# Designed miniproteins, single chains, continued (2): the designs that were tried, part 48

Each design is a single chain, and the fold is of that chain. pLDDT is the mean over its residues in the fold that is shown.

## One batch from the design tools (miniprotein)

Design m5644
Fold by ESMFold2-Fast:
Structure m5644 (fold): chain A 100 residues (1-100)
Amino acid sequence: DLLTQLQEDKDGFHVRFLAGLYKALLDAGVSRSEAEEIVRRYGESIGLPESLIEEAIRLASSGEKIELSPEVEELIKKVVAAYKKTGTVEAALKVLLSYR
């Protein structure tokens, strides 16, 4: 089914994006609980089901290479920088929510 494949491709992108974000936050020294809060709140804000958010966290923890475009990697760097500047989940989410 072509429509199912297109939806799976979109969901796969979101899972990879959230996994890359979660891993980058952890690598930057953000706590697991705060990194999970950022990923979950953003995932919920874009309408992603909890099962895909959990899959993203699991993928990030697997040690597999998460391949993202340079533009997406730059967005993730901005999110991490916002957190490092303020120490708040809210600052990270503000950057993420500016990119819909």
Scores: mean pLDDT 79

Design m5645
Fold by ESMFold2-Fast:
Formats: sequence, structure tokens, C-alpha cells
Structure m5645 (fold): chain A 100 residues (1-100)
Amino acid sequence: EAITLNNLGGLYLTQGKLDEAEESYKKALEIYKSLNDKHGEAIVLNGLGRVYVVQDKLDEAEENYKKALEIYKSLNDKEGAANSEENIKKVQEAKEKKEK
């Protein structure tokens, strides 16, 4: 169920359906939180970060990637943490270019 919503979020994002992507990810996030599935929470937060990047909502994107990073670190998931750090770096680079 939550996995299906997360997959739908990714599909909608690929199709440029940003509102549907955001809604699907937010529903998946609520389910993972209710299940105390921290790994699922981190995956969805990373997905929401991508939606916000495409929407040019760089502050919201950075916040969601940082939340995912903290969860991956708490789980000792080095690959998830590295991916989230790379996403944060890209958002910070985009913010720098937007400021200039």
C-alpha cells in the first residue's frame, strides 16, 4: 500500500504531474509514519525532495532531503545517507545560481 503510493509518486514525477506526485508521496509518508517504518519514511522524504526541486521550491527540497539524511544516518544506511547528501549538495548549488 505505502510502497504502491511511493511508486505512484515516482511515476507521476516522471510524467511531470507534480501535484499528484506530491499527494501520493505525502500519503505514503503518513502510512510509513503510522507503521514506524523509518526506512520507508526516508525513501518518501527523498521523493518529496525531488518533487520540490522540480517545482523550484529549493528550501522545501533541502528540508526534506535533510530529514531523509538524518533517518538514513540513524539506521546506519551509508548508501541512503550518501544519496541524500548528494541531493542536498545539488540543491545548495541550485540556490547559489538562483541568488546570482
Scores: mean pLDDT 85

Design m5646
Fold by ESMFold2-Fast:
Structure m5646 (fold): chain A 62 residues (1-62)
Amino acid sequence: MEELFEKLRKEMDEIIEKYKNDVEKARQAIADLLARHDSQLTLEQVQELLDYARKKLEEIEK
């Protein structure tokens, strides 16, 4: 799970970098990524990844 969690953070970073000019697409892509792996993650891990993505998206907005 630790390795998967780290890989998902890197994937989210790549999505955010790819769509940094389109925050809505970035959010949708991140949601899709997490949905594909939700069965392999605990609720707490999903919440942590969502918080991480939210903070990163806020940084690209401002």
Scores: mean pLDDT 76

Design m5647
Fold by ESMFold2-Fast:
Structure m5647 (fold): chain A 66 residues (1-66)
Amino acid sequence: SLREEAQRLARELAEAAAARIAADLGPDAEVQVTEESADLFRATVRLGDTEYVVTVSARDILAGLA
């Protein structure tokens, strides 16, 4: 259960980070959230030639919950 909670939290944190960055950049920002593995989520926000990347690890979150 803790692993599933960490995975859900990691996905939510990646999505929230992407949404906040996109909100700051405005409506032309392109958002992509990718599940690279069950334990790793990558959020990418692009505006023109500028790219912001946030990586969230469910493994690291799980370690913090233990």
Scores: mean pLDDT 81

Design m5648
Fold by ESMFold2-Fast:
Structure m5648 (fold): chain A 55 residues (1-55)
Amino acid sequence: MPAVDPTHITTETVLALRDAAGGYEGLREALVAAGLSPTTARVAVAELRRHEEEH
């Protein structure tokens, strides 16, 4: 991925970061390290988890 922009993070990008982080608990920290605020990272993790449960 050429750049991680807080306004340009797709579900697939977040899933790849989750796998690299070893799960949802690590994903939040990985998203912050990738440039998201802690609050935005929490919301992204919650939305991704809900989306995966529906799929």
Scores: mean pLDDT 67

Design m5649
Fold by ESMFold2-Fast:
Structure m5649 (fold): chain A 107 residues (1-107)
Amino acid sequence: MAAEEGAKGGEEAVKAGKEGKTFLEGSKKASEKFREGARKAAEAGGEVGLAGGYGGAGAGALAKFNGEDASKEAGQEGIDSDAAGQAGYAIGGIGSAISAALEAAKA
């Protein structure tokens, strides 16, 4: 499941932190896992096809919002803003794609 891959990416980032690895290294690993999960979730959402794209518009807005927040917080902590931003985008994309699929299933 795409959402499960995203969650595993987050868990891997937490484990990297606990093992004394830098948050930056954990964020890069999480970003790869979340990006893969987001692609699968987006493809599944596309297959259920919400006409008019309101589901897609919501997914894009949420992904952008999470990416911007992650980048700002990473910048304040002196962490790589690009890696944090990508992780935020992936997380937002997965959540929005799942929401779009659920709405299509109700229709």
Scores: mean pLDDT 48

Design m5650
Fold by ESMFold2-Fast:
Structure m5650 (fold): chain A 61 residues (1-61)
Amino acid sequence: SSLLEELEALIREYAALAGMPEAELERWIAHARSLSEEEQRRLKENLLRAIADLRASLAAA
């Protein structure tokens, strides 16, 4: 779905910023694919906030 494609892109972005290992990234994407649409929407909201917070932290360092 479009939502799942957006979610996978956000997970990959967060992983790149956080230095997440590839194996952990793959597990997270697999987990996200198993979620309901409501759970995927909530994860997207949380990821958008987490990415913004992480980017702000990296810019300050």
Scores: mean pLDDT 85

Design m5651
Fold by ESMFold2-Fast:
Structure m5651 (fold): chain A 60 residues (1-60)
Amino acid sequence: LNLSEEGSAITIERDGKRIVIGARNSIPAAVLGAGRLTDEPFVAVDMDTGEVTGITAEEA
């Protein structure tokens, strides 16, 4: 696990994949493009695929 902060979001590197995790409002707009369509308070964005996963407060 390699953790770095980029702007208002946290970038995590895991098994060669880069994932940006944070509160929906704290993730940079360039990364959160599709994530703004989720109603969940937190999101995880897979930087390889652009897949956005909503994370509930209970899961975060």
Scores: mean pLDDT 55

Design m5652
Fold by ESMFold2-Fast:
Structure m5652 (fold): chain A 71 residues (1-71)
Amino acid sequence: MDTLLEALREALREEGVPEDVIDEVVEAFREAIRRGGSAAGMQAAVQTLKKHGLGDKIPGISEKLALRLGN
């Protein structure tokens, strides 16, 4: 889990997401994973990014996250 959270945090930084938003996204992802697994985590991250007007960065974040996780 920590490795996944760090990979997500790094992908967000590479796409230029502000640190305060990164902390909110990572926390939402961590909370959602505990309740509904990786799919719930990804949905929470997407919703948080869209809430902050960063929906346009989602494809780049997803690509960078996949590369860091070896997918």
Scores: mean pLDDT 80

Design m5653
Fold by ESMFold2-Fast:
Structure m5653 (fold): chain A 71 residues (1-71)
Amino acid sequence: SLEEEAERVERELERLLEETEDERAREVAEKALKESEKYIKSPLERIMAYGAAALALAVVSVVERKERARR
């Protein structure tokens, strides 16, 4: 069901946040989650919100890694 998928995506995001040592990546992901929560009215929207947060975390982590390599 969509609710089960939403729970699975939520658990995966929580794991990623716990494993992430980059404070900035965590802040961006948490911000994306908070903003998306205002629009969550269904399990599908919850999946999209957690997916967006996970993507934001991944993108920021890659950018920060490249920035550190440059410095």
Scores: mean pLDDT 68

Design m5654
Fold by ESMFold2-Fast:
Structure m5654 (fold): chain A 98 residues (1-98)
Amino acid sequence: MKLSDILTEEQRKKFKNFYESLKKAIDELKEQGKISDETAERLKKFIDDIYKNDYSIEEVKAKLDELKASVPEEQKEIVDLIGNSILDYLNLLIEESK
């Protein structure tokens, strides 16, 4: 099931606000030296791709797994935390739509 099948236009606007906040958090993690510039760029691209390409939840999970495989071992936990924050927020919006 695609995100457009489950999210209203109002919920997509809420996701955009969350997405902008999450990009700021990624920049803060980079400034703190917790992730590399490359990891920060890949995380921002992942978020952009979710917003623009109307993925299903399963496709988001698959893309998160690909992203985690592409980053250094010491950064995988942070990538997983960010990815799970996105999934949790999307699941919250799905619950609100029912």
Scores: mean pLDDT 77

Design m5655
Fold by ESMFold2-Fast:
Structure m5655 (fold): chain A 74 residues (1-74)
Amino acid sequence: SLEEKLEEARREVRRSMEEKSLVYKAIMLGATGGLYYMMGSSYRLAGDTAKSEAYRALGDRYDEEGRRLLAEYE
């Protein structure tokens, strides 16, 4: 029926919007991880090894979370 076809279309639209939202979140997590990596490199050049390692670890966590979100939609 027309009603069944409309319900199907609504489900597909919702799925598409959820997928796009997750991709955007993954991109933002990766970008944030990149910024933390840059901060870590800056502290390493300044000779602050402890802060360099801490910011690099933060970058790794954000990159891993982004990859994990993308993997859920393969």
Scores: mean pLDDT 80

Design m5656
Fold by ESMFold2-Fast:
Structure m5656 (fold): chain A 95 residues (1-95)
Amino acid sequence: MEEEIEKFKKEMKEFIVEQLKKLEELEKKYGPLSEKEREEAIKELKEALEKGLKRVPKSELEKVYQELMTKMYELLLRYLRGETTLEEVIEEVEK
């Protein structure tokens, strides 16, 4: 069961990193998000974080999922605010 949690955590990190790398490729091809697009994304991520934090996890897997998603959203908010790069976000998620 401990092994299943570690496997889930690894798979979730790999999935998140894959999505972030796709976003990095899009940014390289089409340029960075506009100010308006960043403001809309910040609003959506803040709402997602607020809803997520209100949920009490019912299992160890839900707790791990919530912790990983919270960390990812906080890092994405820093990126959208211009406080970090997508490369730094990917590196932090891989830890």
Scores: mean pLDDT 75

Design m5657
Fold by ESMFold2-Fast:
Structure m5657 (fold): chain A 75 residues (1-75)
Amino acid sequence: SIEEKLEETRKKLAEVNAELQRIMAEIDEVYKQPLSEENEKRLKELQARYDKTIAEAKKLSDEFVKLLEELRKKK
């Protein structure tokens, strides 16, 4: 059902947003430390994960809005 898909999308969006929060916290921690080659490599890996995760969040957000519109049309 649309309601089940909405709940699934809500859960996935919450999980992706929690992951974004973790990645941002790790990036902030790297910036508090002296820059080394190891920290620069870690920062690049975290930035790549951030970009991937935010793209997923946008997809899920778009799916959520579409499902809400479908639900609205049934009322």
Scores: mean pLDDT 83

Design m5658
Fold by ESMFold2-Fast:
Structure m5658 (fold): chain A 60 residues (1-60)
Amino acid sequence: SDAEIQQLRQQGLAKIPDHIESLKKLGMIKDEKEIKDLEETMTKVIGNGARDVAEQRLKS
């Protein structure tokens, strides 16, 4: 359902800031462009993953 997709997406998105902060502390990302590109990539992956998981749960 759309509600399930939204819930999974929101849970995933909520973890992005903490993950970015951890990578910054480790010196693995250093500039705003790298941070933005990574955030956009993670957002797309989470969105697609949430949809796929929700669709599979509906079939089970």
Scores: mean pLDDT 74

Design m5659
Fold by ESMFold2-Fast:
Structure m5659 (fold): chain A 81 residues (1-81)
Amino acid sequence: SVLDRVRALLARIREANRAGDFEAFLAYDQELGALLRATLSPEEIAELRRRVGEAVVEANGDAVAALERIEEIVLETLRRA
């Protein structure tokens, strides 16, 4: 399912961040972005971007906390779509 593919990509992004593998991080992020744009409406993407932006601000430079909250937001958005 799309949800399973997104979960796998989010886990890979989190692991690449932990490993400091910036190239892998960018590759998985691009793949996730493409999958989300293919799955969600423009309105759903706009709301997702708003919530993700809020999560980044709230994390105040904590990349791990930001990624955990982004994962939750993305999965919640897909379950409601």
Scores: mean pLDDT 85

Design m5660
Fold by ESMFold2-Fast:
Structure m5660 (fold): chain A 147 residues (1-147)
Amino acid sequence: LAGALAGKRVLVVDDDPEERERWAALFRAAGAEVFTAGSFEEAAEILERHRIDLAVVDLGTEEGVRAALLAAERGVPLILKVGRRVEEALEVVRHATRVHRTPVAVVAPDTSLIPLFYQAGAHLVLVKPVSEAELVTAALRLLKLAA
């Protein structure tokens, strides 16, 4: 997996600093240049200043939802981490895929949500717990869809 994402710029958006660093470390280990944001303002500044190839966004907060929508508007492929805000996450996926035609992968909390996210337009649905290999493979698939 070392070097699988070499030359790629990944933005990780999560309000939880421990989860944010865990995901960032994973993508750095795969060879990506990783930018991290704990808020919508930080994510927006990074998206404005840097060409981002992939955004990984936690949808557990309103700020995460706003960051995902901004990244989608800019055509940046998305890996979306879904928790308790399922209906809001479905709307983010529909908007990103139908309005912006942005490639989307979802990390869902359980298998019952798989059909709902595919119906919403997700290109890939993973279920927690997700391995590092599964996340890197999802990233590579989304990057191919965006090219």
Scores: mean pLDDT 90

Design m5661
Fold by ESMFold2-Fast:
Structure m5661 (fold): chain A 91 residues (1-91)
Amino acid sequence: MPPPELLEELSDEELAEALALLDRELPSLEGGMRAQAEIARRALELQRAGAPVEEVNAAMLRLAAEELERIGAPEELVRRFREMAEELAAR
């Protein structure tokens, strides 16, 4: 699975377009691609709600850690993603 991408700060219009695209594509995606798209969708929802980019990126990393734990990834990898999320949230 590709790693979750950190999002750039998007305008309200870009956020609405990206969310609409993800809503259309999500039903056709499977496995790791679907998981990545769901993480991206949550991040865009947080940005639309006015969360700062650091908070959005922290939330994405937490969601990625939860997904990694769900699929049985090594504990060390899950812990690293959670640590990265905590570091970003503390900025």
Scores: mean pLDDT 69

Design m5662
Fold by ESMFold2-Fast:
Structure m5662 (fold): chain A 97 residues (1-97)
Amino acid sequence: SLTAEQKELVEEAKKIKTIREAFQLLYSLLTSDDPNALKDTAIVIGALLAKNPQYALGAMSALIGLNDDKIRANITKIQTDPELLKLMEEAYKYAKS
């Protein structure tokens, strides 16, 4: 299940109220060199899909539209890595509870 730090990240993601705010957070995570950034990205996306799916989808569409190699590679990892998909599902469930 989620760590205490990951649960705190879900609570922060739940405070997002615009596509722009979702975009800025996801952009910072997807361009980060932090080894936890992809796990954090999966958690943020999961939480947003649970509470504000329109902000998740709008932000992801805008990020894909940047046509940035690093962002595209990292989005592909989130879509294909079973560990990241599981983290996204756990964050979604936690955000809904």
Scores: mean pLDDT 89

Design m5663
Fold by ESMFold2-Fast:
Structure m5663 (fold): chain A 76 residues (1-76)
Amino acid sequence: MDSVIQQVIDLHTNGTPLSPGTISYIVRNPDSVIDRMRSTHGDDAAASTRRTISVIRSLMDVSGLTPAQIQAMMRS
């Protein structure tokens, strides 16, 4: 859980791509991740996390992208 929160922070601050495992985890557990982000890093970080999860979910649902393909897009 803590490593997931740290990866999301690193994505938002440094553009560091999420691992495929983290991508899979956050799309299956969005509310849990958002609530923990709010508790540890505040409302702005939680709002950014919600937007990130929504974008990833849209890419999976519309384009059929896998977590590994979404990670590759984050590097670009």
Scores: mean pLDDT 82

Design m5664
Fold by ESMFold2-Fast:
Structure m5664 (fold): chain A 100 residues (1-100)
Amino acid sequence: EEPELSEEEFNEEIEKAEKNAIAELERLKSQTTDPEKQAFLEEVKKKIKELAEKMKSASREERLKLLRIMEGLMVTAMSLVDGELSVEQARARVEELLKK
């Protein structure tokens, strides 16, 4: 599927997605006092930044895959803070999502 976005518009959308994801992760960090959960959220924040940078140089098809990984990381972070996942389960989910 070929979106009619220019590379400049594409990069602006990626920057917005990164900024929104980082803001949400900071909000999630403020909702927990567990240092292990806070450390995990910092790791996810670093991975989001890495994925956003990769998307700027990726093909349009690879961008879709990287966006899905970013979404999966955000869902995992939310499930961890909501108590649906342990830190160990959340780390395992991240490893699976980042599987190359």
Scores: mean pLDDT 81

Design m5665
Fold by ESMFold2-Fast:
Structure m5665 (fold): chain A 70 residues (1-70)
Amino acid sequence: APVTREEVVAAAREGARLSDPELRRKVFQLVAEAELEYDSEKNVLSARGQAYFDQARALIDEARAREAAA
């Protein structure tokens, strides 16, 4: 299913809550790149936007898993 703009915004909010400021910066950059790839007329991310979103999502999920294990 195509990633929605709301999902990209949600990822940005989750990234902002990470404890590591360098990781927050990296997630912010990836989400910003994904947002630029959003086609509002078609309501879809490009393949490039999807790749940026997937990378940001993976970083957030890994960081939260490590925080939960500590």
Scores: mean pLDDT 78

Design m5666
Fold by ESMFold2-Fast:
Structure m5666 (fold): chain A 72 residues (1-72)
Amino acid sequence: MSLEELVERAKELYEKVKEIASKLPPDQAERFIKLAEAYLKGVELAAKSGDEKTARINVELLEKILERAEKM
């Protein structure tokens, strides 16, 4: 997967986290959104640096946050 594809994937995951978080209590929603924002920023910064490994790790962290939000 290219760095551009990783950034697009991260944006898609972030939007899904926001959608699911909108159905959670406000305190939980804020925590999930804030954490997802941090990982999305990590992917974007890694992409600017050409660091594909760090970009992949942050995408995986976003996928785990989405999974946790879906289980609530």
Scores: mean pLDDT 84

Design m5667
Fold by ESMFold2-Fast:
Structure m5667 (fold): chain A 84 residues (1-84)
Amino acid sequence: LSEEMRREYDIGLLRIAAGSAKASGDEKTAKELRELAEEVERGADVELQLAKARVIIARSMKESGVPGAEEKLKKAEEELKKLE
């Protein structure tokens, strides 16, 4: 029950993030996040897909010039490597 609710919540977060990216005109980020949500729906490891999503979001923030995004991207990439 708790595990199932967590998976549904995490899939929801990926979909919300994809929708937000699309609404802001970032079609590339929206597509990548949507594809990660589809992977989780197909039974992929949630933790790995969320780590990939953090890298995608941080990269988009860095490309947009958001302060601190470069540090977030480096941290997200390190966490992703630990899960691969």
Scores: mean pLDDT 79

Design m5668
Fold by ESMFold2-Fast:
Structure m5668 (fold): chain A 88 residues (1-88)
Amino acid sequence: MLTEEREKEFSELTKAAVREFLRTYGGLTDDEEIDEAIRKIFPELADKIIGDKTLSYDDSIRLLLEMMGLVAARNDKEITQYIKELLE
């Protein structure tokens, strides 16, 4: 059982990982562009990722598994193309 403090820490790490994923594979550098990308790629959780709300443990695990699935199934060029298509 995670304490509330650990859930918040894990939530913050997950949000940072989402932003770093978009910077690395999306080529995005502006926080506004990253926020727009989050709204398009993760619409169900976008308000939690961008805002001050804590992601649940389940939400955090789902996001990490989704990002890992994208990386594991695709090369860097395919991931970049997928993100670009979602942003158009």
Scores: mean pLDDT 76

Design m5669
Fold by ESMFold2-Fast:
Structure m5669 (fold): chain A 64 residues (1-64)
Amino acid sequence: SMEEELALVRDSLWAKLQREGKQHGLSEETVRKKLRATLLSLAEKVQPINPEMAELLRRFAEEG
């Protein structure tokens, strides 16, 4: 499903941001905020094309 595919993309992005954050001495909270901001930015770009995908991205951004 689209939700499962987007969840995999989210998890891959999270792993990348965690690795980069550790290299730069960023806190886990800062890295989580970066992930949320990225997902929300993607949702805004996708909103006029696919509002359902945008809603899923916003939901992922809200999940801790």
Scores: mean pLDDT 84

Design m5670
Fold by ESMFold2-Fast:
Structure m5670 (fold): chain A 70 residues (1-70)
Amino acid sequence: GSHMKEEKLEELLNEIERLGVEAATGRISLEEFRKRLKEIIEEAKKISEEIAQKLTKVADKALAGVERTV
């Protein structure tokens, strides 16, 4: 892939991580976290199937971690 796709992937990964921390600390609900993750994945699909697949795996792991905490 191009370096621009890698930069966008890293940006979205950081966004998922930030949202996961906010959900784990109770700043946002688990339901809101799920909604935001779906929005990020939908945005990623518009950019690249490859980015969407990578983000889906990270989002699933982040969601599982938050569900275990709350």
Scores: mean pLDDT 79

Design m5671
Fold by ESMFold2-Fast:
Structure m5671 (fold): chain A 103 residues (1-103)
Amino acid sequence: MQEKEDEKIEKIVELANKIIELARKGLSDPSLTPEQKAALERAIEAARIIIEIVNFYKEGKITLEQAKRTILGVADSIIDAGRTAGFEEIVKLAEEIKKIAQE
């Protein structure tokens, strides 16, 4: 079970990094509204929080169950931000993180 959980955790980090990359690319678009730009900044910050939570778990500072619960809440924040920004790909990536964290 440990090996499969480590693979799931690494996948969550991969998805969080992809959200950061997509949101950063989105922020380079001068046609975005201030609300959309603020939403993309929130998505970046939330994805960074997920990476930090994974690091706390890897360092033994929190349990896997604590990490999963916190990741679920943060993923919901990314879903809301992605919807506000109009970036469906960010929403889909955050939904995938949520699915993995629920397993």
Scores: mean pLDDT 87

Design m5672
Fold by ESMFold2-Fast:
Structure m5672 (fold): chain A 60 residues (1-60)
Amino acid sequence: DLDDLFQEEKDLLLSQGADKDTAEQAAKLSMLSSQYQADGDWEQSRQLRDEAQKLRDQAL
């Protein structure tokens, strides 16, 4: 579920040395991306995934 995705992403980023704010933002974007995908909004889902990836790349 979405809460599990948020916690997994956040914990992984924190374990890799990302700061808390960046980890939370990336995790939220990943969660929202999954929600939009489930709703059939593939374009918004893709954009949110790209934003999450950009934050991860900047933090790590």
Scores: mean pLDDT 80

Design m5673
Fold by ESMFold2-Fast:
Structure m5673 (fold): chain A 74 residues (1-74)
Amino acid sequence: STAAKLEEIQAAVEAGEAKTFTIEAEFEASGAKAKVTVTYTLTADGVLTVKQTTKITYKDGTEETIEEEAETRL
């Protein structure tokens, strides 16, 4: 669950550990499919990077990939 992932991230921050978590979700609407992958990367020096990759497969078989990244120092 999301709550369990957040608790694990908090424990890693308190321990000064590097940790990587990946969450995947899929959505479908009107014959199009979207797969969203969110990767949380925590470094030992307290930098959290959140990378989101959205892969959309349209009804005609055309694919589009959207990548977004954000970084926060904890």
Scores: mean pLDDT 75

Design m5674
Fold by ESMFold2-Fast:
Structure m5674 (fold): chain A 70 residues (1-70)
Amino acid sequence: MKELDEEIEKLSQEYLEVHRQLRAARAAGVDPETIAELEAKLADLRSKMRELDEKVKTIREQKWKEQQQK
């Protein structure tokens, strides 16, 4: 669980950084190619975060059931 939590945290930090860069790029009126690259990177990070979230849910459900079984 800890390894997955750390990976999600890392991806979350990367997502926030790229999101910040995208907002700055849009505000500065940079070329559409650069904006598209940042948007593609955000989409990739979102996909990876969804996969990890599903894994965490599965592990959490397993551990929760174990705790309830005494």
Scores: mean pLDDT 77

Design m5675
Fold by ESMFold2-Fast:
Structure m5675 (fold): chain A 71 residues (1-71)
Amino acid sequence: SSAALEALERRRRELGREIARRLEEAMRREYLETARREGWDVAAVEEALRRGDPALEDELTRLLLQRLREE
């Protein structure tokens, strides 16, 4: 029935939001660890990430990927 499909779609959206939240938390931890390893001001980086800084996120992603390739 359409009602059963609608219920499954709601559950899929709820699970998607929870997965996205957990991935965002994990990525944030990796970004802050990367900033710490680079000797940056971690508190300033955390505040910038909270406000949204795509250029900073791109640079942290680049540094994180470099570190993972070297380990």
Scores: mean pLDDT 85

Design m5676
Fold by ESMFold2-Fast:
Structure m5676 (fold): chain A 88 residues (1-88)
Amino acid sequence: MEKLSDEEQREAARKAAEALYRAAKENPEGVEELIEALEEEKERNKDNPLLEEAARKALEGAKAAAEGDLEKAEEKVYEAIKLANEYS
């Protein structure tokens, strides 16, 4: 699989954070389900430090978006994408 450039990773993080922020306002129940899924993903990847860290950062980003902190959501999602891309 082709690795994303840093510019592509940042753009993906910005779009994902904006989508999560919008989803949290329009469908908060769906965002809670996503948070639960990310917590399960973190637990499943406990034996893979890079994937566990990526899932943890994605979880932090989803929670920040749900709380209305778009800047923190973008930062955490970017960190998650970067870690996942390095593993690929």
Scores: mean pLDDT 78

Design m5677
Fold by ESMFold2-Fast:
Structure m5677 (fold): chain A 60 residues (1-60)
Amino acid sequence: DAEKKAQAEIAKLHQDLINGKITVDQYIARLEAMLAKAKDPNVKATLQVAIAELRRQKAA
């Protein structure tokens, strides 16, 4: 299940961000790379929302 695998990868990256293992910029870059490779419309929508929210938080 592509959606389940994408959600698991996003969750791991989010934990790495919370634990200070990656920066917000690195997290956004990883999500954008996932979006570029994604074929499932639901996965694309989830990634686009996550990227937009992170960019909004960074701009604030």
Scores: mean pLDDT 79

Design m5678
Fold by ESMFold2-Fast:
Structure m5678 (fold): chain A 62 residues (1-62)
Amino acid sequence: SAAEEAIARAREALAAGDALAAGRHATQPVILASQAGDEALKAEAVRVGREAGRLGREQGLG
């Protein structure tokens, strides 16, 4: 699904150390998973987004 692919892109960005790209890719899957009622996928998207935020703070981005 588009949400699963976006989460995969977010994880790839995290592995590359790109917090901004990871956060961008993690945003849309939360909405899509919520609309689909997929709580497990939503939880995964939120988790990846929080990891992106943590990495961004470590890099001094916000």
Scores: mean pLDDT 81

Design m5679
Fold by ESMFold2-Fast:
Structure m5679 (fold): chain A 80 residues (1-80)
Amino acid sequence: SPIDELIEKLEQLRAEETDPEAKALLDHVINVLKRLKEEKASPEEIIKFLDEIYAYLQETHPELAEKLKPFIDEFKEKLK
């Protein structure tokens, strides 16, 4: 499923991340996505979360935001 593919890609990104703060943020995003999956959240709810977290990261951790953007964009494209 698109959400499983997104989670797998973010887990790979987390494994490659050397910054502890960026790792913690990726862990948080992964945990929220896993919860949304368990709760059978709609694609629209998942996209809303991804848009909100991306906006937050652009302000606080712009390098991490740039790393996440292609995975978020691919997830959104798969839901069309």
Scores: mean pLDDT 85

